# Designed miniproteins, single chains, continued (4): the designs that were tried, part 70

Each design is a single chain, and the fold is of that chain. pLDDT is the mean over its residues in the fold that is shown.

## One batch from the design tools (miniprotein)

Design m14387
Fold by ESMFold2-Fast:
Structure m14387 (fold): chain A 70 residues (1-70)
Amino acid sequence: LSAEEREKLIAEARELIKQADKLVDTDPALAQQYADKVLAIADELGDPDDTAQTLLRMGAAVLKQAIARV
């Protein structure tokens, strides 16, 4: 991954987390889909840095909330 590609993926994941968080109570199935995509992006980043770890934690937290409501 180039630095530009990495920044693009991070921005995309952050936006997906915001959207998923908003949808947890109203559309948990869609929130789960967005959370799954965030987890895939975190995995694709592959870097053992705080950003990838933070995205994993945030994505996992939203996924747990969405699953609890499905």
Scores: mean pLDDT 75

Design m14388
Fold by ESMFold2-Fast:
Structure m14388 (fold): chain A 61 residues (1-61)
Amino acid sequence: SKKERAIEAARTVLKLKYPNAPQELIDEALRFGEKALEEDPSMSESQVAEIALKRLEELLK
């Protein structure tokens, strides 16, 4: 599905950008991106990845 592809693309981006980030924070950021996509189904995979990345960066502070 589009949602599954978007989340897997976002996961790849997060792991490449922050390879040492705790898996629990990566999963939390991905859930945030998934929720954003559910609220706006027109979002591209790139937009979902950007939202998840920003959320992970907030969680890493």
Scores: mean pLDDT 85

Design m14389
Fold by ESMFold2-Fast:
Structure m14389 (fold): chain A 86 residues (1-86)
Amino acid sequence: HMSEEEIKEILKEILKKVFGIEISDEEADEMLELLKSNPELLRAFVEHWQKLLEKLIAEGIVTDPEVIEKWKKLIEGLEEMLREAE
C-alpha cells in the first residue's frame, strides 16, 4: 500500500522532470483531494496517465528507466487510492 505522501512526491517529480511544471505541496494535496472526492475523475486520470506513458515511451520522449518505473508506481498508487475511495 502506497502512502498519499509517496503518491504526492512521485506526482510532483514526474510533473517537474517530464513537463517542467513545479507545484507546491499544497497544490499537490488539493489535486489528490479532488481526485479522491471524484472516483470517476480519478479513474479517467489513471487511464489517461497510463496511455500517456505508453505513448511517450513509444515516441522516445520518455526514455529514463527510473522515470518510467516511478510513473508506473504512481499509476499503481492512484489505482489503490481509487479502490479505497469507492
Scores: mean pLDDT 81

Design m14390
Fold by ESMFold2-Fast:
Structure m14390 (fold): chain A 52 residues (1-52)
Amino acid sequence: MTEEERAALRALAAAPPEHREAFDVDGSGTISDANVERLLAALERGEEVVFR
């Protein structure tokens, strides 16, 4: 994951839920709060995250 993608993901997590619903990272057509928190935790641990 690039630094730009990390910044975008942090911004996405801070955005209202309706803005996050447009970004599908779990294959369901939406992004859940739990999924956003999980991705941020992975980034804080330095893990690579791949967007669909």
Scores: mean pLDDT 57

Design m14391
Fold by ESMFold2-Fast:
Structure m14391 (fold): chain A 83 residues (1-83)
Amino acid sequence: SAAAERAALEKGMANAIAVPRHFFENAAAAGFSEAEVEAFVAQVREEVRELRKLAEEARKRGDLELAEMLERIAREVERELAA
């Protein structure tokens, strides 16, 4: 069950992009440890960093629409993590 709950949270983060303010409460309710939550936050931060790199590359090749979309997603995730 814990493995299924973890997979659901990981999929939710990947698919929803906007991590809700209650993420830590939901993770604790699902039986995640503080260390596991920190590991997920670290992974999400790495994905945000990759999104910003892709946005910069898109901007350099003139794909401003894709660049704006990727930057918006990255900002949303960072905003939720900072809350």
Scores: mean pLDDT 69

Design m14392
Fold by ESMFold2-Fast:
Structure m14392 (fold): chain A 83 residues (1-83)
Amino acid sequence: MAVTVEIKEGEPKLSEEEQKKIVEADYVTLIVSGELAEPIIQAVINRDLEKLRELLKPYFSDEAIEAVVRLVEEGRLDFRVKR
């Protein structure tokens, strides 16, 4: 199942239902905006999974972060930037 999730700088952590959808997803499109966009994209391009975990901590549970990391490793996560 393909899932689209948006995170914005300064917004609250994603709901438990949204985080569960990420954990169970076959493919995720992650939409990022503001100052988060460039650091997240660079972490993914450079395969810096530890930096990606740190950047996602304010927005995701540990379980959802590990799901995102796995999807990145599998090539099943796409990033889109709102500018």
Scores: mean pLDDT 74

Design m14393
Fold by ESMFold2-Fast:
Structure m14393 (fold): chain A 81 residues (1-81)
Amino acid sequence: AAAEAARRAVMDRAGQLSTLALKVENGEITPEQLREELLRLGVPKEVADRIAELYKKDPQKAARELVRLAMELAGAPYEEV
């Protein structure tokens, strides 16, 4: 089904962003490599540039932004119980 295929693609991309967040947090990737990976995943140039710049100053905050992007792509709303 088209909906299942679309959901799988979104979840795959969200998973890749989460993996990048872990690599950023552990310092396993350079800002330039991070930017290239984000562009390859279809992240807009402006967003990729912003996150790569953030990584140069604050890797932890950059990792959190990547997790947020992953959640937004997965369609997870900000929900409070």
Scores: mean pLDDT 74

Design m14394
Fold by ESMFold2-Fast:
Structure m14394 (fold): chain A 100 residues (1-100)
Amino acid sequence: MLTPEEERIRRLLKAAGLTDEQIEEVINHAREKKISLEDIELVLALDKDGDGTITRDEFLAALEVPEEKREEVEAIIKKHDPDGKTLTFLEALDVLAEIK
């Protein structure tokens, strides 16, 4: 069942260049991980290149992570992206779900 908010998020994901399959994966993943639609919008805003990847530095800056928690958050990011360079949409959502 589509809510007006979910319809808006689906349109934003489509406009960002995601395929219908990728949109379904993002929405289903967010539901299973209890990630809010607002978190999906945050991840979309971080993908400034529109290529479906987010840099670690952009992600950390957007989360407004305090210095005391930076090492902890970076460890979570490395768990989902061992290269520590870029995150996919799903990896960024996983990090958000783990941070809470």
Scores: mean pLDDT 72

Design m14395
Fold by ESMFold2-Fast:
Structure m14395 (fold): chain A 102 residues (1-102)
Amino acid sequence: SAMRERARRDAEGGAIKAAKDLETRLNQVEKGLREAISNGDKEKAKKLADEAEQLVRAVRTFYEAVREGGFSPETLEAADRALKAGDRAEQVAQEAKDFVDS
C-alpha cells in the first residue's frame, strides 16, 4: 500500500542519513586522533579515544539493526561504510591509547 511504501522510504532515508552522520563523526574523530598523536597531545588523544569507543559501539549497534531490519542494499551499503569508518577509528584509538601509556 502507499502508506507502507512511504513509511519504508522514510525509514530507509532516515537510516542512510544516520549512517552518513556516523561515518562523518567517525572520520572526524580518526583525523583528530591522528593530529593529537602527531602533536604529542596526550590529553586530547585520551579524550578522543574515549569518544571513538562510544561512536564505534554506536555504529556496530546501528549496523546490526540495519542488517536485521531487512533494509535495502543501498542502506546496507551506507551502513557498511559507517562500520568501516568505525573499524578505522577503533584502530587509531588503540594507537592513541598506546601513545598515552608511553
Scores: mean pLDDT 91

Design m14396
Fold by ESMFold2-Fast:
Structure m14396 (fold): chain A 71 residues (1-71)
Amino acid sequence: SKLEEVLVETAKELGLDEEVIEKLREIARTESDPDRAGKKAFFVVREKYGEEVAVKFAERARELLEKAGLI
């Protein structure tokens, strides 16, 4: 899905590992609402990499979701 593409691309741009990328794929497959998926993704990134990285992820993902017309 386009949502999965955005979340995975954002993680790759930030150099996040494959374990986090796989969790983001699962979120995109189980949560159809982009806003809720983004929030779930934020918490996954925060637990693994901390607040600063999670905020950067959320800001970039929001930009890409808006560009894709999903939010």
Scores: mean pLDDT 85

Design m14397
Fold by ESMFold2-Fast:
Structure m14397 (fold): chain A 113 residues (1-113)
Amino acid sequence: SFEELRARLQARLDEIEAKYKSGEITFKEALVEFLRAIAEMVEEAKKLGLPKDEIRQLVLEAVQRMVDFAKKLPEEERKKALEIANKVYEIALTKSPDEMIEELRKLIEELEK
């Protein structure tokens, strides 16, 4: 269901933030894992036949989580996190679910070099 996907996404984002705060993963790895979590959620939502508006809502909620995470970061990391959050926001507003998955994967590749 929508609520189950939402809950799983939010829990996964909480785990990523906790791993970053503990020093288990780097800032770059945290951004990659955030984007991967969003892309995988969009893919699952599409397979379950969720409407485009509900998929968009889940992505926008993940963008808000990324913005909230950025507020807790040092200036340099905050700027980068907000830059990535803005790119995901634009993807959510302008792209179909299939295009969202493709564009999110491109962002992951750019971050991994």
Scores: mean pLDDT 88

Design m14398
Fold by ESMFold2-Fast:
Structure m14398 (fold): chain A 64 residues (1-64)
Amino acid sequence: MAAASRAQADAIAELHRAMELGEIDPDKGKQLALEAGRKYPESRSAFEQVAKELEELGKKREEA
């Protein structure tokens, strides 16, 4: 439990970093999210979801 709580806290911090980077550069944010998902497998689905949303955001910004 203690180790899992630490891993979750670290994963949340990486998730925030990916989202912040994604607001500036969605492609770089997506890459960071996918890398964090590999590093924190317990939260991989959350990072994959963020990567997908950033990919769609980048596409919409180019088409808008």
Scores: mean pLDDT 75

Design m14399
Fold by ESMFold2-Fast:
Structure m14399 (fold): chain A 96 residues (1-96)
Amino acid sequence: SLEEAVQRVKELIDRLKDKYPEEAELARKTIDSAIKAGNLETAVFEGALLVGYAAIRAGDDETFDEALKILESLLPVNPDVAKAFIDRLRAERAAR
């Protein structure tokens, strides 16, 4: 469910907050704002993207792969947006 995907994003933010507190706080505020607005899909997409970027900077391939799996779970919900975000994160990781 989208609610379960939001909780997964929150777990990934918690993993990154000690090494990347500013990025973790931005991701947390972004998802909280989207949730308060009633937009769980936006919360998951934007949260997973921000977590993915932070994971790339941290060299945390495990957290990066989990962020990709969250985005892949949204392919049935919004395939064009999910694919664009997945492709973007993969390109950014390859460029580092």
Scores: mean pLDDT 84

Design m14400
Fold by ESMFold2-Fast:
Structure m14400 (fold): chain A 66 residues (1-66)
Amino acid sequence: SDDDVDSLIAEADDLVKEILALPDPKQREYAAGLLLRSMDRAIAESDPENRRRLEEKRREIVERLK
């Protein structure tokens, strides 16, 4: 549902902040990989409207994690 997608997007934003705060680059890379894989699964299971929203958020997260 849209509410579920909104919750996932908010959770992803918080997780990015936590990932960027990790002191070890290897831990950051591992955690980033887990988040992005979780988003990829959500994208694959979503309807076209929610898929677009999740894909936009995934692109934002990738840019923030660079």
Scores: mean pLDDT 84

Design m14401
Fold by ESMFold2-Fast:
Structure m14401 (fold): chain A 71 residues (1-71)
Amino acid sequence: GLPSQAAIDELGANPVARQYFIEAMRAISKGDFESAEKYMQKAVDAMSNPTAAESVRQTVQAHMDHQKETS
């Protein structure tokens, strides 16, 4: 899954949230789900739009779940 357009727009405008989102996705690619969850939380905490933040949380969770199912 991809984030919603509102999430994409806010990540584009918020470099702190964007950096944490990138780190979460990088942690998932390494199988480091503990770091992925920590960076996901930091990303959503840095966001001001709760709907966009929820979309980011759901996107990271979906990627973690997919990675766990394919291992």
Scores: mean pLDDT 84

Design m14402
Fold by ESMFold2-Fast:
Structure m14402 (fold): chain A 89 residues (1-89)
Amino acid sequence: MLEVKEIADVEVAPDGTVTYTVNEEFPGKPVKALVLDRSGNLLKEADVKVEGNTYTATFTLSPEELARLRELEGAEGPVTVKVYLVFEK
């Protein structure tokens, strides 16, 4: 059974790169990472890199995707996305 863990709001870099790193022992195997907008719409899926107890997910948003996120955020401050790690139970 797959389980989704809400991890963090992560700032999108000016080039569209999103990198989330967490050092924590999670039960189960990471299957994938998801990046979602504020409305819960799926933007990207990525593989999770595991190094000991460190999990890293890296996403690249297109300029068009980043522009749409800025419109949704009201164009004030940095653009943020929600990063979720998905684990197999």
Scores: mean pLDDT 74

Design m14403
Fold by ESMFold2-Fast:
Structure m14403 (fold): chain A 63 residues (1-63)
Amino acid sequence: MPLSEETPESREELEELKRRIKERRPDMSDERVEALAETAYELRIIGDEIQEELERERKEREE
């Protein structure tokens, strides 16, 4: 599972992504839209989490 813990915010953001993708691509199946939204959400979360962790680690190591 891409999400470790469900929060109202994360759930709503995922749902928002699904709705926006479907609105732009109404010809896509719900299955495809869901997969695409999950991928986009996961990449965003992973990217943000990695960047923040790296920055914190780097700062702690540097003085």
Scores: mean pLDDT 69

Design m14404
Fold by ESMFold2-Fast:
Structure m14404 (fold): chain A 97 residues (1-97)
Amino acid sequence: SEEIEKLREELKKRAQEMKNLADTYSKLADELASDPSKRNAAIWYRKAAGSYKVAAEHYQKAAEATPEEMKKHIELADRDVQGANAAIARANAELAK
């Protein structure tokens, strides 16, 4: 259906957004890791980057899946995004100390 094709395009876009976030937070973690006072924040940003990377893979699989399997991959991706967001909140809390 046209609705499924639009959903596939949205999922591909979401996969790219997650990949971009993974790259962004990976670079931030690398920059912060050299400062001992920011090392805990760097660890949490790196964890967020890893979770966004896995979320990107799940959204990409969802975009390529059968309609029946699509929901499973979306739910896995959404879980990984929630994990990434929690890790960012923890990193920000470490920087505020």
Scores: mean pLDDT 91

Design m14405
Fold by ESMFold2-Fast:
Structure m14405 (fold): chain A 81 residues (1-81)
Amino acid sequence: SEQERQDAIRETGAILLGIGAALQGDLLVDRGADDAALQAAIADLEAAIKRLESLPRTAAKEKALERIREALARIRAALAA
């Protein structure tokens, strides 16, 4: 159905944006980015988590959330150092 198509597009888009933000966050940590850049990355990841949590539970979404939360933990640890 059209609704199922739109729901799949929303989920895929949210996953791609979230994973992209997680990859960027990892690169910022690896490069020793400043606190302002790390704080911006945290805000992006928290927004991505909220977007995904608003969507129906799927295995793909749960895997994306695991990856995003892992990146968020890394950035928070880097900021606390």
Scores: mean pLDDT 87

Design m14406
Fold by ESMFold2-Fast:
Formats: sequence, structure tokens, C-alpha cells
Structure m14406 (fold): chain A 116 residues (1-116)
Amino acid sequence: SDLDEVRATLDELLALTGISREEVRKMAEKLRDIVLIPTKKFSDEEIDLALEMVAAVLLAAKMNPEDYKTLLSFALSITKGVSLKDRILGLALNIAYAGNLRDIIAFLEPKITYKA
């Protein structure tokens, strides 16, 4: 499933960066407090996984989540016929670009499958 692919990608990203699951969960909790999430469009599991993926990239970039809350809220609000996986990974990739994280960009780009 899309969620299983995102989970696998997150696990690989954590292995690549050396970031712990605990650090990701703490950052994801902070993101949940500052990001307006459209709960009617996503399950709690989908939201938690999206926030964990974003948290991992923000931690790798050493970025303050509050500086990106508007972008994060906007990205989570739109679907437009793109898969949930592509939206989550695409948001993570955009943060990696903003942080100039070349290794993470190279890791994420091949995993985004744009299906119309």
C-alpha cells in the first residue's frame, strides 16, 4: 500500500541519516501542534506518517518546523488526484531542496511515482 511504501521510505531515511525514531516522534508531535491538518481528508495513521516523514527531513536539515508551518499545512490540504505517497514524499523532497540536502534529494527523487 501507499502507507507501507512511505513507512519503508521513512525507515530507510532514518538508517541513511542516523536520526532516531524517538527524535522523529518528538518532532512530529511538535508539527502536529503547529500545522492545521484537514482531518476529514486523512486518517490519523496517514497524518501521523506524513508528519513523521516531514519530521525526519526537518531534523536532517536542522530546520525549525515553525518556519515551515504554512507550507506544511498547505501541502497536507491538497490532493488533486496525486497519490498520498507522492504528496508525502513530494513535501519531504521540497524540504530537502530548501535545506540543500543532496544525499536526501538523491534518495527521495526516485521514490516519487507520479500516477495520473
Scores: mean pLDDT 73

Design m14407
Fold by ESMFold2-Fast:
Structure m14407 (fold): chain A 73 residues (1-73)
Amino acid sequence: SIYDKIKEKLPDYPDELIIELAAALRGVPESKIDPILEKLQGLPVDQIKAILEKLRKSKPTVEEILKIFESIK
């Protein structure tokens, strides 16, 4: 599952954050999930929370979600 993949890549993250991230990525193609998670591994938890808040408010399409995560260095 997406949750299991996120937990494997981000094991120290709170479960609540992992659940929310899994829900946000549910519609994303499998081939795009791993690159997104690799980008997230280097980010502070507060920055990831800010991204998730933006996603909750905007209700973006899968393509818009990909663009948001692809903009991360």
Scores: mean pLDDT 76

Design m14408
Fold by ESMFold2-Fast:
Structure m14408 (fold): chain A 88 residues (1-88)
Amino acid sequence: SPLEELQARIRAYWQAILDYAFALVDPNASPEEVAAAQARYDALLPEWERIEKALEGILRGKDIDTIVKETGLPREVAEALKEAIEKR
């Protein structure tokens, strides 16, 4: 489902943050290991920023059309995120 896909992407983003942080604090990490962790983090950051912006828009009462236009997220992902928030 779009929600399960969104949850998997959020988990992947947080895992990339942890992997990059661990590489940065390990004095024995190779430059290649640090670079690989940074590349993974950098690749996922724009998607996370779009998700965060969509979340802020939903919490501020913006409609789905506005959120899709402002974030570039697939409509199905934006709708799944809004539904998940409204069910709490």
Scores: mean pLDDT 81

Design m14409
Fold by ESMFold2-Fast:
Structure m14409 (fold): chain A 109 residues (1-109)
Amino acid sequence: MEEILKEIEEGAEELRKMLEERPALALGVAFRVTDDDAANRAALDAARARLAALEAAGRGAVRVGADSVAGINGLLWYEDGRLELVLGSDPVVALVMQKLYEVLREFHA
């Protein structure tokens, strides 16, 4: 668990550095909270395939600890120029995802 948290923190720090020169982006960030773990699990599997396809296409996929967080009931994917974040019911994951979301949200500013 701490390895995942550290990976997310390092990813957020690198992203924070990028925000210092943040370009004008039409990228939106959506933050969602759901208590349906079954739906979250299904979305995680779909999101992994979606991220892989976007990265293969070179279409602005964002991979900042996504696979690691997704493995512990978190969901982060990039689709159609929009970054989506969904939280599971785990309070530790929720705190980590909120921290990551705060950094990523600056991209829309």
Scores: mean pLDDT 47

Design m14410
Fold by ESMFold2-Fast:
Structure m14410 (fold): chain A 60 residues (1-60)
Amino acid sequence: SLSEEVDRLIAALERASEVATKEEVETIIQSAKDEAIRKNFPQSDLDRLEAAAEALLAKL
C-alpha cells in the first residue's frame, strides 16, 4: 500500500540521519516529498511524511 511505502520512506530518512549532515537530510527529505507527489500519494500520507521530516530535523 502507499501507506506502507510512506513508512519505508520515513524509516529511510531516519537511517540517513545517522550518517548525514542536517543539510544533506533536508535534501533527502525534499527528494522524498517530490517522489511522493510524483507518485500521487494521498494528502494524509504526505502530511505524515511532512510531520516525520519536521520531527527528525528538530532532533538534528
Scores: mean pLDDT 79

Design m14411
Fold by ESMFold2-Fast:
Structure m14411 (fold): chain A 105 residues (1-105)
Amino acid sequence: MEEKEKEILELEKQYHDAYIAGDFDTAIELLDKIIELLKELYGENSLEVAEAYFARGFVYLDKGEYQKAIEDFEKALELYRKSGAPEDFIKEVEKMLEIAKEKLA
């Protein structure tokens, strides 16, 4: 359990470094692994998984992969609503989803 939590923290650091460097492909690969580890540790319908989908949606948006950004923001919104997340978090995801949809149009 503790080892898996340490692995996630190390991957989050690597993802952050890749994202700041503009290496969006590496950031996405790291987020893919983070999402799977979070699903194993906290369950598929957890707030932690919702947050990771939201983060990956942002990377896809910055990369210009608007359809993938939409899919990740929709998944994050689903999980946040299901988990009873604060309305402010839900509104922020809805705002990012609309931005991604406008970019695709």
Scores: mean pLDDT 86

Design m14412
Fold by ESMFold2-Fast:
Structure m14412 (fold): chain A 63 residues (1-63)
Amino acid sequence: MEKIEEYKRKVREAVERGATPQEILKIINEAMKELTDEEVTEISRFLAEEVRRAGLRLPPPAA
């Protein structure tokens, strides 16, 4: 079983349940221990796409 797919599932589940950025970073840090730089980059792109799908946005800068 591909480790990268497990981390993608963990990221998707975390985003879906409304995990904090700190919890998501913990998942990414674990991926960095087990995966190559290329695989970690793919997971980061997957995370960005999942965040966009969930409708999460950074608040606009305070004027």
Scores: mean pLDDT 73

Design m14413
Fold by ESMFold2-Fast:
Structure m14413 (fold): chain A 89 residues (1-89)
Amino acid sequence: MEKERLEFLEEAARVAARIADQLADQPRSRAARAAADMLRAGVTQGPNAAAQIAQQLFDQSRQLSQDATAILLEAGKQVLEEREQRKKE
């Protein structure tokens, strides 16, 4: 299986969970946990499972879906920044 893809998704899930913990006292904490759940589903069940969770969130609340998407982007950005540090020429 694609080791690099799984490592990226695992790192992103870890970062999203960390963001959720930091936002525990804020309304956006639910969106951060949803983002972590989507990334974890992507790692364990594949991208279609993550897409189904994303669709379910959108159907339940547009605001929750938008907030979760913002956190997914933030988590991905943090992983890319960490990997930039590790990349050698």
Scores: mean pLDDT 74

Design m14414
Fold by ESMFold2-Fast:
Structure m14414 (fold): chain A 78 residues (1-78)
Amino acid sequence: SMEELREQARLAVETVKKGAEKHGEEEVLEKVRESGEASGNPEAAKLAIEATKAAIAGDDEKAVELLLKARELYEAFE
């Protein structure tokens, strides 16, 4: 299960990078922020924004770890 979650996080990082190339970094960050506000979980939202910035900067490992932490908080808030 952990390996599967890491695989999903790696795919999410690639999706963020492609989104930033297609729509621009600012648009991707704004959508992540808006989605985070809608979630009602500001701690998870902050981690998701930091993960998005790390992915755009090419810090793939950091982005994956931050996404896994954000997902854990979103699941706990379910």
Scores: mean pLDDT 79

Design m14415
Fold by ESMFold2-Fast:
Structure m14415 (fold): chain A 75 residues (1-75)
Amino acid sequence: LEEARALIEESRRLMRLGQQELKKGNYVEASRLLLEASRLLAEAGDLLRPVDPERSRLLYTQSRLAEDISRQLLE
């Protein structure tokens, strides 16, 4: 559970950095940061799935949203 919390906190840090890069117009860097955040959210979801399936589902949803935004920034 501590590992899942660390992944979630790191994903939040990466999302904040991604937002800062977006404000600077650095879409490629923002995309990479959001994609990494998406990966960490999915990994946290995998860790929580056997103990908290509802929270795991929300983390997978957030992961997909971050991935979708990352892809849109490169269009």
Scores: mean pLDDT 85

Design m14416
Fold by ESMFold2-Fast:
Structure m14416 (fold): chain A 61 residues (1-61)
Amino acid sequence: SMIDKLLESVEKLANSFPKSVAATVLEGVKKELLAYLSKHASEEEVKRFEERFDELIKKKA
């Protein structure tokens, strides 16, 4: 799905940054992607994206 591909790309991006900055970068990316997805994806997909993204932030913090 589009959400799965976006999350894979975000995880690769996070892995390219040191842990000290990865969480901050991910928080910024989350905000921009949520703004985009809220206009172009279903409410269910937006919620699933946000939940999975929050798990990724927690993992990298």
Scores: mean pLDDT 78

Design m14417
Fold by ESMFold2-Fast:
Structure m14417 (fold): chain A 109 residues (1-109)
Amino acid sequence: KKEVEELKKKVLEEEKEYIGKLLETLKKLGIKEIELKVLSEELKKYALEKAKELGIEAKVELGSLLEFVESYGEILLEVAKRNKGPLSDEELEEIYKKQLEEFRKFVEK
């Protein structure tokens, strides 16, 4: 049980870093409002505090893994529309897959 808690702490730290970088990217791109589902209360608190520091109005709620993936997909579509103009399906898929792979790495370590 201690090993599981230790692993959860490492995963949470990696997830916080990932969300922090995502929010900084959104600020750089001028995106001011997002809605996000996250897997833990600790991540929800972190995301809300970080978004506020960066001037992003964020609605963050607890959700399933599927809801998390869906909310990230919506953020990526907004990024594409606002800053890159209409991206090709290949570019959107590449960005989306890369985000999912990074998240998966944090879970698997």
Scores: mean pLDDT 69

Design m14418
Fold by ESMFold2-Fast:
Structure m14418 (fold): chain A 55 residues (1-55)
Amino acid sequence: GAAASREAGRIVAEGGGDRAAALAAGHEAQKMSEMGFSDEEALRRARRAGEDVAR
């Protein structure tokens, strides 16, 4: 949910990701949570999405 989205965006931003990467991570975390994935799974997917956008 919102907590996973905020945490994912924060991690990507602190890791040197730009705003687009942070937004992608937050969006993916929210989507995964809405699909019934755990917060841990949502965060893992969100980090990957942010890293992919940052490339």
Scores: mean pLDDT 72

Design m14419
Fold by ESMFold2-Fast:
Structure m14419 (fold): chain A 71 residues (1-71)
Amino acid sequence: TLSDEERAELAEAIAEALAAGEITEVWFHRFVTKDNKVVELTIARTSEFPLSDEEIAERIKELERKLKEAE
């Protein structure tokens, strides 16, 4: 679980990356693990190798699976 301070730092880093043109879009995905912990994922699309919406969905699903298994 991220603290409010860690979330603020992440948001600032995302804003800087967007301003620099390193990423074009950001998605936040939230889910609950088997032990009832809340996990938040940040997924970014870059301008150099833009991912399709389908590829973003697959990456979110893969990360969710890995994080649930790590518990």
Scores: mean pLDDT 65

Design m14420
Fold by ESMFold2-Fast:
Structure m14420 (fold): chain A 63 residues (1-63)
Amino acid sequence: MEEALRTVLERVRQRVARHPDMSPEEILEYARNVARSIQAARPELTEEEVERIAEEAAREVLE
């Protein structure tokens, strides 16, 4: 769980650094896509955990 959040956060930060004009909605959508790709490799992650990870990563980047 913590490893997944760290991975999503790092990928979102890299994306925003390359595309600084991304909206909060676009940032959250990107975070969800990364979290879902991690869930495909780690099926123990629930849909609720995937959403929470995506929201936490997007919030961290927007702060």
Scores: mean pLDDT 80

Design m14421
Fold by ESMFold2-Fast:
Structure m14421 (fold): chain A 62 residues (1-62)
Amino acid sequence: GPELYVATEDYEPLLPTELAVKKGDVLEVLRRLNENWWLVRLVSEPERVGYVPASLLEPAAA
């Protein structure tokens, strides 16, 4: 199944490859580039894909 995380805070992108997220957004992890940056998809808008700081994310509650 999809690897789902929740944004704990809002994030504004600094680069075009980064994704703007709001606190409470549900994100699917597509790839972990490194420990600090993960490629994610916004579940509510699946066309929106980009990198976010991994520290922003927590696992979606079961």
Scores: mean pLDDT 85

Design m14422
Fold by ESMFold2-Fast:
Structure m14422 (fold): chain A 69 residues (1-69)
Amino acid sequence: SHDQAVSLLQQASSLKSQGDSEYSNGNYDTAISYYNQAIDKTKEAARLLGAEPDVSDFTNKIQQINNQK
């Protein structure tokens, strides 16, 4: 379902933007929550497309936040 995968990727993009906003405000735990939600949407979209999910940007950002805590 291509349309479902596109919708999930759009949701992941929105969640990333929300995570980036929370990170900028110093709300690290909330930012990590949004990034994890974006990872989940990206993985589901990849599953529907028969592709490997690229979540490196999200995992790198979570690692950066954890190093600052």
Scores: mean pLDDT 84

